# Designed miniproteins, single chains: the designs that were tried, part 93

Each design is a single chain, and the fold is of that chain. pLDDT is the mean over its residues in the fold that is shown.

## One batch from the design tools (miniprotein)

Design m3435
Fold by ESMFold2-Fast:
Structure m3435 (fold): chain A 57 residues (1-57)
Amino acid sequence: MDEAVEHLRTAGRLLLRAGAPEDAAVAALRTVGDFLGVPQEVTDELVAELRRELAAA
């Protein structure tokens, strides 16, 4: 698995748990993902996964 994707996943969970607004968390993850060279489609799927995970909790 790409380590950059796992770092984004961890950061996304931390931001949402800290009470960051969802739109701000998504924007931050896209910015960091772009900086790390992660394709936007991969970052967008990761955000969708995190949203599904939170909805299930």
Scores: mean pLDDT 75

Design m3436
Fold by ESMFold2-Fast:
Structure m3436 (fold): chain A 55 residues (1-55)
Amino acid sequence: KKKIEELEKKISEAAEKKDIEGLRKLGEELINSVPEEEKDIYELAIENAIEELEK
């Protein structure tokens, strides 16, 4: 039901706002919503986004 698309959009918005806490929270929800085969790629993307914001 577009839940993954909505979460991806909110994650992008949180990253643009440099909201690290929001990004972590939305990232957890996204990872739990994606198929097992895609979890690794989303986990890595969220970790990289958080690292970039911390620099």
Scores: mean pLDDT 76

Design m3437
Fold by ESMFold2-Fast:
Structure m3437 (fold): chain A 80 residues (1-80)
Amino acid sequence: MSEVEKGRELGEEAKKKILELAKKGVEDPSKLEEYQKEMQEISGELGKKALSMSPEAKKEALKIAGEGVLEAARMLKEME
């Protein structure tokens, strides 16, 4: 329970931050490259934290954060 909940909360936090940066990038394209770098740093940081988590917590965190990354990529698809 606590491990899975911790993973879920960490994943949701990363997802929220990534989506907020994507929204800011869409609103101000001149800063989009800076926001993209910050989104990548957030994803990398989550990956590092996941290495110290239980398998259950890691699975939940990466699943939720992954959804956030895909949503952000969809919002920023013209940058790809």
Scores: mean pLDDT 78

Design m3438
Fold by ESMFold2-Fast:
Structure m3438 (fold): chain A 72 residues (1-72)
Amino acid sequence: SLIERALELAKEGVKLFEEGKKLLEKGDVLRGIGLILRGIGLAIEAYLLAKKAGGIPEELLELLKKAGVIPK
């Protein structure tokens, strides 16, 4: 399912985004920024994949908010 794949990508994106934020807080700026950008990229891919599948489930919207792609 495209929706199942989108949820997997969004979950990975959230994980990378949160790891990147923690690295920034610790002063590991370049690695932190790299993970944040990768996390956001995966979350955007998840959003586009869900749109292509015909709709965005609430679970995916929550993950996109956690990844910083959409406002809380």
Scores: mean pLDDT 84

Design m3439
Fold by ESMFold2-Fast:
Structure m3439 (fold): chain A 67 residues (1-67)
Amino acid sequence: SELLELLEEIGRAIREGDIEKAERALKKLVEMGVISEEEAKEILEAIRNGDYERAERLLVRIAVRNL
């Protein structure tokens, strides 16, 4: 599943603090209609601020909502 692969990529990017990797994967989720641009921005802001717990929590909520 492309959705599961993208969620896994974002999870790894959050753990690595790799904003560019997270941004690319989140952009694909927006293009697929899975999340809004605002949701993607919220996760990216959490990563930029080093709030990885918040970023992961937001990602889990998105996964649960779409599975």
Scores: mean pLDDT 84

Design m3440
Fold by ESMFold2-Fast:
Structure m3440 (fold): chain A 56 residues (1-56)
Amino acid sequence: SKELEEEYKKLMEEHRKIGRRYLQAVRDGAPQEEIDRLVKEEDETLKKIKEVENKL
């Protein structure tokens, strides 16, 4: 459906943004707490992507 396609695109964009923030945080030596938070956000986004992919 169009709604699922739009949700998938939004999740893929979120995934890319979190990935970029993670790489920048590691490069900049950000606090471990911030890095751990980004890892958790990435994991949750990937779970949502998988759920949408199963419906496409």
Scores: mean pLDDT 85

Design m3441
Fold by ESMFold2-Fast:
Structure m3441 (fold): chain A 62 residues (1-62)
Amino acid sequence: SRRDWLIENSGLSEKTIASFDKDGDGNLNEEEYKEFIRKLQEELGLPVDGTADEELLEALKY
């Protein structure tokens, strides 16, 4: 799932990821996932487009 991918790849705590689960169902819907990706892109100084692209994945390695 999107949530599982973020837990494995973002290095953020499950609690932090859960804060973006606005409906509290234990899953990230498309809008919640895009908002979370935008937040990661802003924190990493990347272009904010809301997609988990190659540029975001490379930045997460550092």
Scores: mean pLDDT 66

Design m3442
Fold by ESMFold2-Fast:
Structure m3442 (fold): chain A 60 residues (1-60)
Amino acid sequence: PVTLTASFSDFKKAIAAVLVIIGQFPNATVSMSGDTLTVSGDLTPEEAAAVANILNAFSS
């Protein structure tokens, strides 16, 4: 399984990222601890890249 993490300074952006990810990747498992969002699951390399791009876009 792939595991991706990102830290968010803005909680609203973190929630937006969660909603986008679970909407597009229903096989992904998403969890939050403090300001850190973790996405894991049976993702293809293409899906993992898309999730990483979403996390980077919302965490920047």
Scores: mean pLDDT 80

Design m3443
Fold by ESMFold2-Fast:
Structure m3443 (fold): chain A 55 residues (1-55)
Amino acid sequence: EEQKKLQEELLGKQQGELNRQNSYDLLVQYQQQWSADSPLGGQLMAEGAERVKKL
């Protein structure tokens, strides 16, 4: 049951972040994470992240 509770909490947090938290902040964090997997996109995402923050 511990695993089930953890999964439910994770889902709740994700939904809460998408609905409540600043989407721009979430987008910046997500893009930063994905940029680490893609070096080419990392550079573009880094610059785009600043623009998204302004939005």
Scores: mean pLDDT 61

Design m3444
Fold by ESMFold2-Fast:
Structure m3444 (fold): chain A 82 residues (1-82)
Amino acid sequence: SLEEEIERLRREAEAEREAAEELRREAEELRAKAEELRETDPERARELERRAVLLETAAGILEAGAAFLEEQARRLEEELEK
């Protein structure tokens, strides 16, 4: 049913947003650790910052995917309300 498809898309979007939030949280922790190591171990600090950038990039991709799914769900909800 259309209602089941809308619920599926919204659940998938929510899962992607939750995953993105966790990745951004991990990236923030890595950046904080990198700041601690900046003067004592600059090479390790740069490695952690690089990892944080990769996690932030992955989070951005998931957020874009969630936005796409949310838009599809909205369009289907509009059809259901007619």
Scores: mean pLDDT 90

Design m3445
Fold by ESMFold2-Fast:
Structure m3445 (fold): chain A 59 residues (1-59)
Amino acid sequence: SSAAEVEEGLRRVELMFEEYLRLMEENKDKIKSLNPEELRKLFQEAADRAEERLAEAAA
């Protein structure tokens, strides 16, 4: 893999953490009552938001 692929991977992880933390704050009042399926949906939402930010930055 190239250095550029490694940098993109690290950026994706950073953005996913930022969006995950944002979603946790948005859902803080109910996070403890979410079932595993709802938690998986939050993780997917964070990943989707991170990919959108990467695509926007690349454009």
Scores: mean pLDDT 79

Design m3446
Fold by ESMFold2-Fast:
Structure m3446 (fold): chain A 82 residues (1-82)
Amino acid sequence: MNSISFNTLSGKKKLVSGDNIDESKNLAVKEIVNEIKKKYPNLTEEQLEEIENELKNRLSKAKNIDEASEIINTLVNMLKDL
């Protein structure tokens, strides 16, 4: 019920959980932040919080899981430039 699958930051992102869109968004944010932390372990807690806030802000515009996945893909593509 709280399972989300993503490609790495180098790939497309897709939400696979359809149980609850708000819960899926929260789990997606945590998963993305964890992937960023793994790829960029030198990031500070402040920088990770800033990234999490940006993800949450953009995901707030998503009305369904497909829109959320599209927003996540856009954000992850921007983060590839880090």
Scores: mean pLDDT 64

Design m3447
Fold by ESMFold2-Fast:
Structure m3447 (fold): chain A 60 residues (1-60)
Amino acid sequence: SVEEIIERLRKRLEEEKDLKVQMTLGAAITGLAALKVSGTLTEEEALRIERKVEENVKEL
């Protein structure tokens, strides 16, 4: 579910020590939560966003 994806990212943020990764995860969580409230975000779209966030943090 979209909620499970957001919760997974929140758990990662709580354990993260790198400031840039924390900022990236925090921004993604906020964006996903806002899109979920809009009612237009699908689980597949949330998974794609999670994958892009993971790719971005690997480059930091």
Scores: mean pLDDT 83

Design m3448
Fold by ESMFold2-Fast:
Structure m3448 (fold): chain A 67 residues (1-67)
Amino acid sequence: SLVDEAARAIDAGDYERALQLLKEALKSPDPEVQRRAISVGYRLVQRAPEELRKEAEKLIDEAEKKL
């Protein structure tokens, strides 16, 4: 799944790839996929450098408002 790939990208330090995979996962109409993507997104926020962290925070905030 895109969410599992994003989690692996975070573990590998590929935060830009993780962000792109989470953006794709959040296009899913499935609320369970959206909730899992938000959870992985919080991990990205905690580990990413400042510039990427801001983009990840915005993505998660927008996704949470839709749930």
Scores: mean pLDDT 84

Design m3449
Fold by ESMFold2-Fast:
Structure m3449 (fold): chain A 66 residues (1-66)
Amino acid sequence: DVLVKIYQELKKLRDADGYIDVEQAIEVLEKFGFDREEASKLLNEVRDADGKVSLSQALQVALSLL
């Protein structure tokens, strides 16, 4: 249930290329009760040079924090 809601919220944040800004992904995970420091650490490990992650990467981080 929580993962489906996280997926729907993250999917709304995708840009034209299907990527999500790391700061926006962190804020979504924090809203769902995940620790901001851990979410930030994990998302920044997979971010690209433009500060973005894919939807799949953001979901994998959420899964690892459950």
Scores: mean pLDDT 84

Design m3450
Fold by ESMFold2-Fast:
Structure m3450 (fold): chain A 91 residues (1-91)
Amino acid sequence: MPSSVLLGVHMAQRNGDAAKKKLEKEIEEAEKRGDLKRLADMLAELGGVYYQLGKTEEAIEYLEKAAELYESLGDDEKAEALRRLAEELRK
């Protein structure tokens, strides 16, 4: 196999791990501050990271959590968009 293919896979996972750690820290800080909007944004991003890593079940869980927070904040448009995305990933 071309070495560039294996490097691409390893780089994607490494980038995903780095993004996940960054998002986990931002989630902790948002929770500490009570910044529910930032928390919802970070959970949605984490869902995207899990999807990129091929972890579809975890991606759906984080997208649903983000949607619930957006709904509680009155951002029904973002909540609906994330729920629709989660349903597409369930198929």
Scores: mean pLDDT 75

Design m3451
Fold by ESMFold2-Fast:
Structure m3451 (fold): chain A 95 residues (1-95)
Amino acid sequence: MKELKLELEIVESLIDMIKSLFLQIGKKYGLEELAKKLVEAIENRDYKKAEEILEEMVEKLEDEETRKDLKNLYKTALRLVEERERLEEEIEELE
């Protein structure tokens, strides 16, 4: 029970780290506004909009390796969001 709340805190911290990485990538490649919109969509749990913004960011990147890294980072973000929702549901069942 205390372990589930700790796991939730860890997952939330990892999601915040991923959001910071998106903002750093946006700044590095002149895509700051798109990166901010991507982070906002993730915060609002609007994953359809987040996916659309990600595809726009990927299209504007010329480096194949950076495109791959951005896509992989987003896949990691989605997995962490799913894990957060699972942990939130488990904690709710115990309370």
Scores: mean pLDDT 82

Design m3453
Fold by ESMFold2-Fast:
Structure m3453 (fold): chain A 71 residues (1-71)
Amino acid sequence: MKEKYIEEAKKVADEGVKKVEEYIKKGDLEKAQQVFLQTAKKISELGSKVGDAVMNELLTEFGKKVQAAKK
């Protein structure tokens, strides 16, 4: 059941975006970067279990959400 990995990856991404945004607002850029990298790694691990195309889509969505949070 590959849908479970996609669902988990999306939850990880949403939680990661919220934490990155929180640390950016607090001025803790080192923690923000750490959360970003840890979240991207987890998304990559979950997405790779589904396939490269899905992994790339999930990582792209996560990256776009993080860039929006930095503005």
Scores: mean pLDDT 81

Design m3454
Fold by ESMFold2-Fast:
Structure m3454 (fold): chain A 70 residues (1-70)
Amino acid sequence: SELEKELKELQEELIKLQEEYDKILEEYNEAIDAGDEKKAKELKEKMEEIYKKGTELNEKIMELEKKLKE
């Protein structure tokens, strides 16, 4: 169905954001260990942006899942 297609696409986009977040988190931990406060702040801001995008996608996913369970 069209809803199942849309759900799959949103889930795939969320997975990509999760992978990007994990990579940035790794870089963030490296910056913290190195004492690079400026780099850590920049990476934290990027993680916050990804989190906001993920929240929006998750809201759409939840709405579509509710429609599919109906």
Scores: mean pLDDT 86

Design m3455
Fold by ESMFold2-Fast:
Formats: C-alpha cells, sequence, structure tokens
Structure m3455 (fold): chain A 66 residues (1-66)
C-alpha cells in the first residue's frame, strides 16, 4: 500500500468515525489520495467544520508515522 493510499484510508476511517456516510467518506479518501487538503476535502463532501477538523488531525497524525 502506497503512502498516499495510507493517508486516504486514514481520512476515510476518520470520516466514518465522525458519522459520515460511506459515499462521503469515500469522496474524502479519494480527494486526499489526489493531494487535496483533508479539511477542505471533508467540507466539500458535506461534513461539518468540527468533523473536517477531526479528519484533518487523523490524516496529519498518519502522515507523521510515514
Amino acid sequence: MSDEQKLALAATKAALKEGASNEQAGTVGKQVAQGQDPREAALAAGLSEEQAEKVAKEVEKKRKEL
């Protein structure tokens, strides 16, 4: 699994934990895999600012592990 795929997976899991639908979480993961900012990807997918912030923090945490 590539580093981009690991970040995308982290974003998808974080979005689902925050109550996003499978479709929203998949959209967030796809955008993060393409280099989009996790917070902006989450907001564009229809997540709240609070949910988007939590998604961004989980992706940043995962990035520091790579």
Scores: mean pLDDT 82

Design m3456
Fold by ESMFold2-Fast:
Structure m3456 (fold): chain A 82 residues (1-82)
Amino acid sequence: SLLETLAREHSPEEVEKAKQEAIDEAIGAARSGLERGLQPGVIFTAANLVAVGILLDHGLAEYAQEVTDEVKRYLDELLAER
């Protein structure tokens, strides 16, 4: 696919940077939602959509499962603290 072709042109460093950006932005969105009193399910969905959106923008959809699994680990901890 076109997205797979684009992903093949990324360096390992660019891939790791995009993954970290996706995770950081997702966590930021989750913290913002938590401060606004949004329901945990809404926060989880919004954070994952942010992460997946960033990966899609970079042509790195193949990493969506890995990144969403990591986001879930952080969100489980964050939501347990509340």
Scores: mean pLDDT 78

Design m3457
Fold by ESMFold2-Fast:
Structure m3457 (fold): chain A 115 residues (1-115)
Amino acid sequence: MVVVTESGGGTVPEGGSVTLSVKVSGTDFASHGVSWLRQAPGEELQGVASIGPAGGVSLAPEVAGRFTASRDVAASTAYLDMRNLRREDTGTYYGVVSAVDREGVFGQGAPLTVV
């Protein structure tokens, strides 16, 4: 069973920083990538960042230069470091990992409010 455990988020002032963590268990983390999807109130899920199994990072243009993704294979954890936050970054952030059956496994969501 693949389990995705998220931590981080909360209420942060504009211009502040926060790190979101995604810990993965029940699968070989080294062979899987992690993506972060954001859902703003009333909006569809939107991709904001991803990190591949080889450590390649992709960031949405709106967060490039402010967000950084990293992974720790030994800890089976991926990190999204978010700095210089804007009110537009408000939303629920979901860590997503590909399951062994090829379906994405979502975490429970980490709410972030920028004030």
Scores: mean pLDDT 80

Design m3458
Fold by ESMFold2-Fast:
Structure m3458 (fold): chain A 67 residues (1-67)
Amino acid sequence: VSELSGLERAVLLALAKHGPLTASELAELLGVSQSTVSRTLNRLERRGLVRREGRRYSLSEKGRALL
């Protein structure tokens, strides 16, 4: 079972809508702590669903396919 958590889906949708975002910008948009967002981004990056470029994260092709 490869279902996304609600927070994981919210992160992917925010990246799809707003383009490359920092963990701090995602935390502000989603109303969660930066540490919670950073842990979520680490899991999504390990799954290949997001890409990291410097301080910013963007939606990968694999991540876009899940939306």
Scores: mean pLDDT 82

Design m3459
Fold by ESMFold2-Fast:
Structure m3459 (fold): chain A 69 residues (1-69)
Amino acid sequence: MISPEALAAQVKNVFDDHGIEYEEEAPKLLVERVGTDLQALGEAVARLIAHAKATGRKVTVEDVERLVP
């Protein structure tokens, strides 16, 4: 029932809450790859946050493509 646009907005909120910068297209691509499975989406977001914190870089479209199959 949650739209892909609403899920992308939630992903952006989670990144913002963690102080993670991101490319504009990255949250949309993440939702497209994971779909509406909230558990898988949460796991993918956590992985991207951990990677961004470890590297000190923003989340990119390339990061989503590599870390979220």
Scores: mean pLDDT 80

Design m3460
Fold by ESMFold2-Fast:
Structure m3460 (fold): chain A 72 residues (1-72)
Amino acid sequence: SKEEEKKELKEELLKKIGEIIDLIGDIIELEEKLKVAKEEEKPEIEKEIKELEEELKKKLEELKELAKKIEE
């Protein structure tokens, strides 16, 4: 039924929100690590932060698409 489909979409939305919160937490931890890192280590940490930021952007787009499907 359409009600079951909407329930599954809402559960998927909540899972994406959790994943986004976890990614934000990981980025914050890496930014704190970057502040105390040796100059030689900073480029690798910065690269990791950028990769997580790109993943976060993709997850936010997926979240918006899921929200639109629920609203439709």
Scores: mean pLDDT 85

Design m3461
Fold by ESMFold2-Fast:
Structure m3461 (fold): chain A 55 residues (1-55)
Amino acid sequence: SAEELAKQKERLREANEQLIDSLVETLKSLGVSDEEIEEIREAELKTVEEELAKM
């Protein structure tokens, strides 16, 4: 159902946001610039939304 699909997409979005947050923390610890981290974060979030749209 559309409602079940929406709930599944929200769970996957939340899980991916947690993974991206972990990646950001790792990159910060490695001394990657805030500008590069933001570009990586935006690219990862875009990929998540594109994959969710395919469901």
Scores: mean pLDDT 86

Design m3462
Fold by ESMFold2-Fast:
Structure m3462 (fold): chain A 59 residues (1-59)
Amino acid sequence: MSLEELARAFARREVEELVKQGLDPKIAEETIKRLDELIAQGKFDEVRKLLEEARSKVK
């Protein structure tokens, strides 16, 4: 199991929890797509920023 696979699994789980909290499913789909691209590029700091942006969309 690679770090990329772990990061993808974690990111998808986080976004699923945000949808349960009221995040728009369309925003969730866009967020997952962007997360997959950033993880593939090894940009884990940007992954964290994107998750925080998604969290702010729920609040």
Scores: mean pLDDT 80

Design m3463
Fold by ESMFold2-Fast:
Structure m3463 (fold): chain A 76 residues (1-76)
Amino acid sequence: SALEAAAAEVLAELPAVLEEARKLLAEGDLETVERMAEQVRGQAKQARELGFDELAERLERLAEEIEEELRRAREA
């Protein structure tokens, strides 16, 4: 289905999202990374509501990792 194909595409892109977030944090762009975390969190909620549990779990973990790195950057 189109939704299953879209979910697979998003899963394939997750490592690149984390790498970009880390790069932006190293450059001091906290605002963009905060928006990225919010967007990923929203995508995780939508995936969960649609029954894509594997995608939702991966997005939830990604959001948590971005949020933790953002927290560390704010405390440094």
Scores: mean pLDDT 82

Design m3464
Fold by ESMFold2-Fast:
Structure m3464 (fold): chain A 59 residues (1-59)
Amino acid sequence: EAEKLIEEALRAAEEGDMETAKKLIEEAYQKLGKVHSAEEAALKAAEAMREAERLYKES
């Protein structure tokens, strides 16, 4: 499930593991693209990536 992958990615970023966060968001993007429009999938993935980077930098 894409939402679970995004949640795990944000947790990884909070723990300082941005490499794992990026991988999980990439996997979520591919899953979102199968059930959502390309624009919707790209938006959700971009928002998750920005949130992960913010959490990583603020940690």
Scores: mean pLDDT 78

Design m3465
Fold by ESMFold2-Fast:
Structure m3465 (fold): chain A 59 residues (1-59)
Amino acid sequence: MEEAEKLIKEGEKKRDEGNYVEAIKLYIEAADIADKEGDTELKQRATDNAILSLLLLFS
């Protein structure tokens, strides 16, 4: 839980810097950790942020 939240914050920082590739990697890692911990809400949040960052990278 705490590790996944930290990874989401790092991903947000990378996205703010325009580093969408690193942001996506951090969000995917956060989603995997949240999934293993059974935190469906946190997994969804990380996944949504990864998708948003991917859209920003390719659109």
Scores: mean pLDDT 83

Design m3466
Fold by ESMFold2-Fast:
Structure m3466 (fold): chain A 92 residues (1-92)
Amino acid sequence: SLEEKLRKELEESIERHRKMGFSVKEATALAATALALRYIGDALQQVFDELKDEKDLSFEEFAEKATEPFRQANEVARLVIKLGEEIEKELE
């Protein structure tokens, strides 16, 4: 599932940060924030790639096509932060 994939990426990132000397809280916060930002950046790139050749779109049509990728990215970002909180509690 997406949740299992995100959790694995978070756990690997947290372990790397902990080896660098960060606390559990710091490592978890950094890992979750970085992963969330990556998904938002990927959504922005997707919007640019899909719309680059559609120069004649109205403002409304452009906004409508951009909304869904960003909505999905925001949902994933929220899930990433939630999983980060859960992993922090498990490592305490």
Scores: mean pLDDT 82

Design m3467
Fold by ESMFold2-Fast:
Structure m3467 (fold): chain A 74 residues (1-74)
Amino acid sequence: VKPTAVLEVESRDEALRRLKEELGIEPTAAMPSVLRPGRIEVYRTDDSWSVRHGDLELVGRKTDDFEVEVVVRI
């Protein structure tokens, strides 16, 4: 699976801005606690999106639901 977009960001504020302006992803109250400087990968489906930063994943749905998931490598 390839990301829909990859963002290289220098700050959390840049990450939030670029997710909104370039990808149309509105920031949630939880996003600032998860997003860090570095590489952010964005995955989109018909009814959802996910944002990965390191081992952390934020998942949003068209219904405004979101969850924070930890991606574990096996």
Scores: mean pLDDT 61

Design m3468
Fold by ESMFold2-Fast:
Order: sequence, then structure tokens, then C-alpha cells
Structure m3468 (fold): chain A 60 residues (1-60)
Amino acid sequence: SEEGRERGLEALRKAAKELGVELSDEEIEEILEKYINGEELSEKEAELIRKAIGILLEEA
């Protein structure tokens, strides 16, 4: 859903900030799309996704 995507993007932005990684909004969107499509993630991308999932679970 669109609401799910927006929440995912926000969580990824928070994860990047917490990990001290500077990413553009476009880069964050690409990482989320790769994850949703089941594409291969780099180690850093996978770390960001895991962190974002943790944030979403804590905010629920």
C-alpha cells in the first residue's frame, strides 16, 4: 500500500541517519524498491533494511 511505502521510506531515512550514512531520497527509494522486489541487497543495504524494520516494530 502507499501508506506502507511511506512508512518504509521514513524508517529508512531514520535508519540512515542513526547509522551516520548520508543518502539522497532517491537512493533510499531505490533501496526500498530492491527489497520489495526481492532483488539482491548489498551488505550495507541489508543493514539499513534490518534497522528500518526494527524502527517500525518499535514505533508500532
Scores: mean pLDDT 81

Design m3469
Fold by ESMFold2-Fast:
Structure m3469 (fold): chain A 55 residues (1-55)
Amino acid sequence: MQERIDRLKEVYKKNIEFYEKKLKEAEARGDQKTAEFLKKMIDYFKKNLEKLEKE
C-alpha cells in the first residue's frame, strides 16, 4: 500500500513542477488566462498531494 502511495506522490510532485514551469512561461508572455488556469491545476495537485500525505 505505502509503495503505491509513494509512487503516486512522486507523480503529483512532478506534475506540480511541470505546471509551475508552464505558469512561469505564461506569466512571462502576459497570458493571464493561461496563468490562471495553470494556478488552478497546481492547487488541485497540491491539494491531492496533501490528502495522500495525511493518509
Scores: mean pLDDT 79

Design m3470
Fold by ESMFold2-Fast:
Structure m3470 (fold): chain A 65 residues (1-65)
Amino acid sequence: SHVLEALEKGIKYYPEYREPLEEALKAVEEGDYEKAKEILRKLLESSDATARAVAHELLEAIEEA
């Protein structure tokens, strides 16, 4: 899955966001895409520009799935 690969790469390259990204990964594995989107939308509201960029890319991947 393109979405699962994107989330796994996010966890690997941005360990500081591991907790929300692992929660989103679990939601996708369970088929709960709405929960995954909610988690990523919260990350998109971060004051950290890197967190917002990662969240944007992952939301795009989920919406294309």
Scores: mean pLDDT 81

Design m3471
Fold by ESMFold2-Fast:
Structure m3471 (fold): chain A 70 residues (1-70)
Amino acid sequence: MEQELEDEILEAMALMYLAIGKLFLKKGDIEAAREEIEKARKIAETIKNPELRKKIEEEIERLEKEIEKA
Protein backbone atom coordinates (compact mmCIF):
# COMPACT_ATOMS: atom_id res chain seq x y z
CA MET A 1 0.00 0.00 0.00
CA GLU A 2 3.03 2.32 -0.27
CA GLN A 3 1.95 3.30 -3.80
CA GLU A 4 -1.57 4.23 -2.60
CA LEU A 5 -0.13 6.32 0.25
CA GLU A 6 2.29 8.05 -2.16
CA ASP A 7 -0.54 8.96 -4.57
CA GLU A 8 -2.64 10.39 -1.71
CA ILE A 9 0.28 12.54 -0.53
CA LEU A 10 1.05 13.68 -4.09
CA GLU A 11 -2.64 14.57 -4.65
CA ALA A 12 -2.70 16.60 -1.42
CA MET A 13 0.51 18.43 -2.39
CA ALA A 14 -0.76 19.21 -5.90
CA LEU A 15 -4.09 20.50 -4.53
CA MET A 16 -2.19 22.66 -2.03
CA TYR A 17 -0.13 24.26 -4.81
CA LEU A 18 -3.30 24.81 -6.88
CA ALA A 19 -4.96 26.51 -3.89
CA ILE A 20 -1.92 28.80 -3.49
CA GLY A 21 -2.01 29.53 -7.25
CA LYS A 22 -5.68 30.49 -7.02
CA LEU A 23 -4.90 32.86 -4.12
CA PHE A 24 -2.21 34.56 -6.23
CA LEU A 25 -4.72 34.92 -9.09
CA LYS A 26 -7.18 36.65 -6.72
CA LYS A 27 -4.35 38.99 -5.66
CA GLY A 28 -3.51 39.73 -9.33
CA ASP A 29 -0.08 38.07 -9.21
CA ILE A 30 -0.31 36.11 -12.48
CA GLU A 31 3.40 35.18 -12.52
CA ALA A 32 3.30 33.68 -9.01
CA ALA A 33 0.06 31.86 -9.88
CA ARG A 34 1.70 30.28 -12.96
CA GLU A 35 4.69 29.13 -10.86
CA GLU A 36 2.42 27.36 -8.32
CA ILE A 37 0.35 25.75 -11.11
CA GLU A 38 3.59 24.49 -12.71
CA LYS A 39 4.58 22.88 -9.39
CA ALA A 40 1.18 21.16 -9.23
CA ARG A 41 1.57 19.90 -12.82
CA LYS A 42 5.01 18.39 -12.07
CA ILE A 43 3.54 16.57 -9.06
CA ALA A 44 0.53 15.36 -11.11
CA GLU A 45 2.95 13.73 -13.58
CA THR A 46 4.25 11.52 -10.73
CA ILE A 47 0.77 10.28 -9.67
CA LYS A 48 0.31 6.68 -10.85
CA ASN A 49 -3.45 6.46 -10.15
CA PRO A 50 -5.06 7.65 -13.43
CA GLU A 51 -8.26 8.91 -11.74
CA LEU A 52 -6.35 11.07 -9.24
CA ARG A 53 -3.97 12.36 -11.93
CA LYS A 54 -6.91 13.25 -14.22
CA LYS A 55 -8.67 15.10 -11.38
CA ILE A 56 -5.57 17.24 -10.74
CA GLU A 57 -5.06 17.82 -14.49
CA GLU A 58 -8.67 19.06 -14.79
CA GLU A 59 -8.13 21.52 -11.90
CA ILE A 60 -4.91 22.73 -13.57
CA GLU A 61 -6.80 23.30 -16.85
CA ARG A 62 -9.49 25.28 -15.02
CA LEU A 63 -6.91 27.59 -13.38
CA GLU A 64 -4.98 27.99 -16.66
CA LYS A 65 -8.25 29.13 -18.27
CA GLU A 66 -8.76 31.69 -15.47
CA ILE A 67 -5.24 33.04 -16.10
CA GLU A 68 -6.00 33.40 -19.84
CA LYS A 69 -8.92 35.69 -18.94
CA ALA A 70 -6.83 37.77 -16.54
Scores: mean pLDDT 81

Design m3472
Fold by ESMFold2-Fast:
Structure m3472 (fold): chain A 101 residues (1-101)
Amino acid sequence: MRERLIKLYRTMLDYLGIKLSDSYIEELINAGISPGDIYRYYTVTGKDPASLSVEELLEKIAELRGLSPEEMRALTAQLTDEQRLELAEAQLELLGIEVPE
């Protein structure tokens, strides 16, 4: 599960031309930041998400969603790893990015 989820995040990041470590990707997953959230942040702001800490990125993404960081964390805490995987796959498909096996 986790290895596949990291692979899906990496696929989005590679599409955007962003290079992040596996540890940073795991922090994104734990913070509840989806690949689609990263895509939206990058396309709306034009800024590399890697220039921010995961906490700072969470705050900016929450603002873009019209939520507090606490509300965003609470929503994510309700998701299973399976639901997070399904969300990541759906977001890649919506953007026309090939979902890896």
Scores: mean pLDDT 79

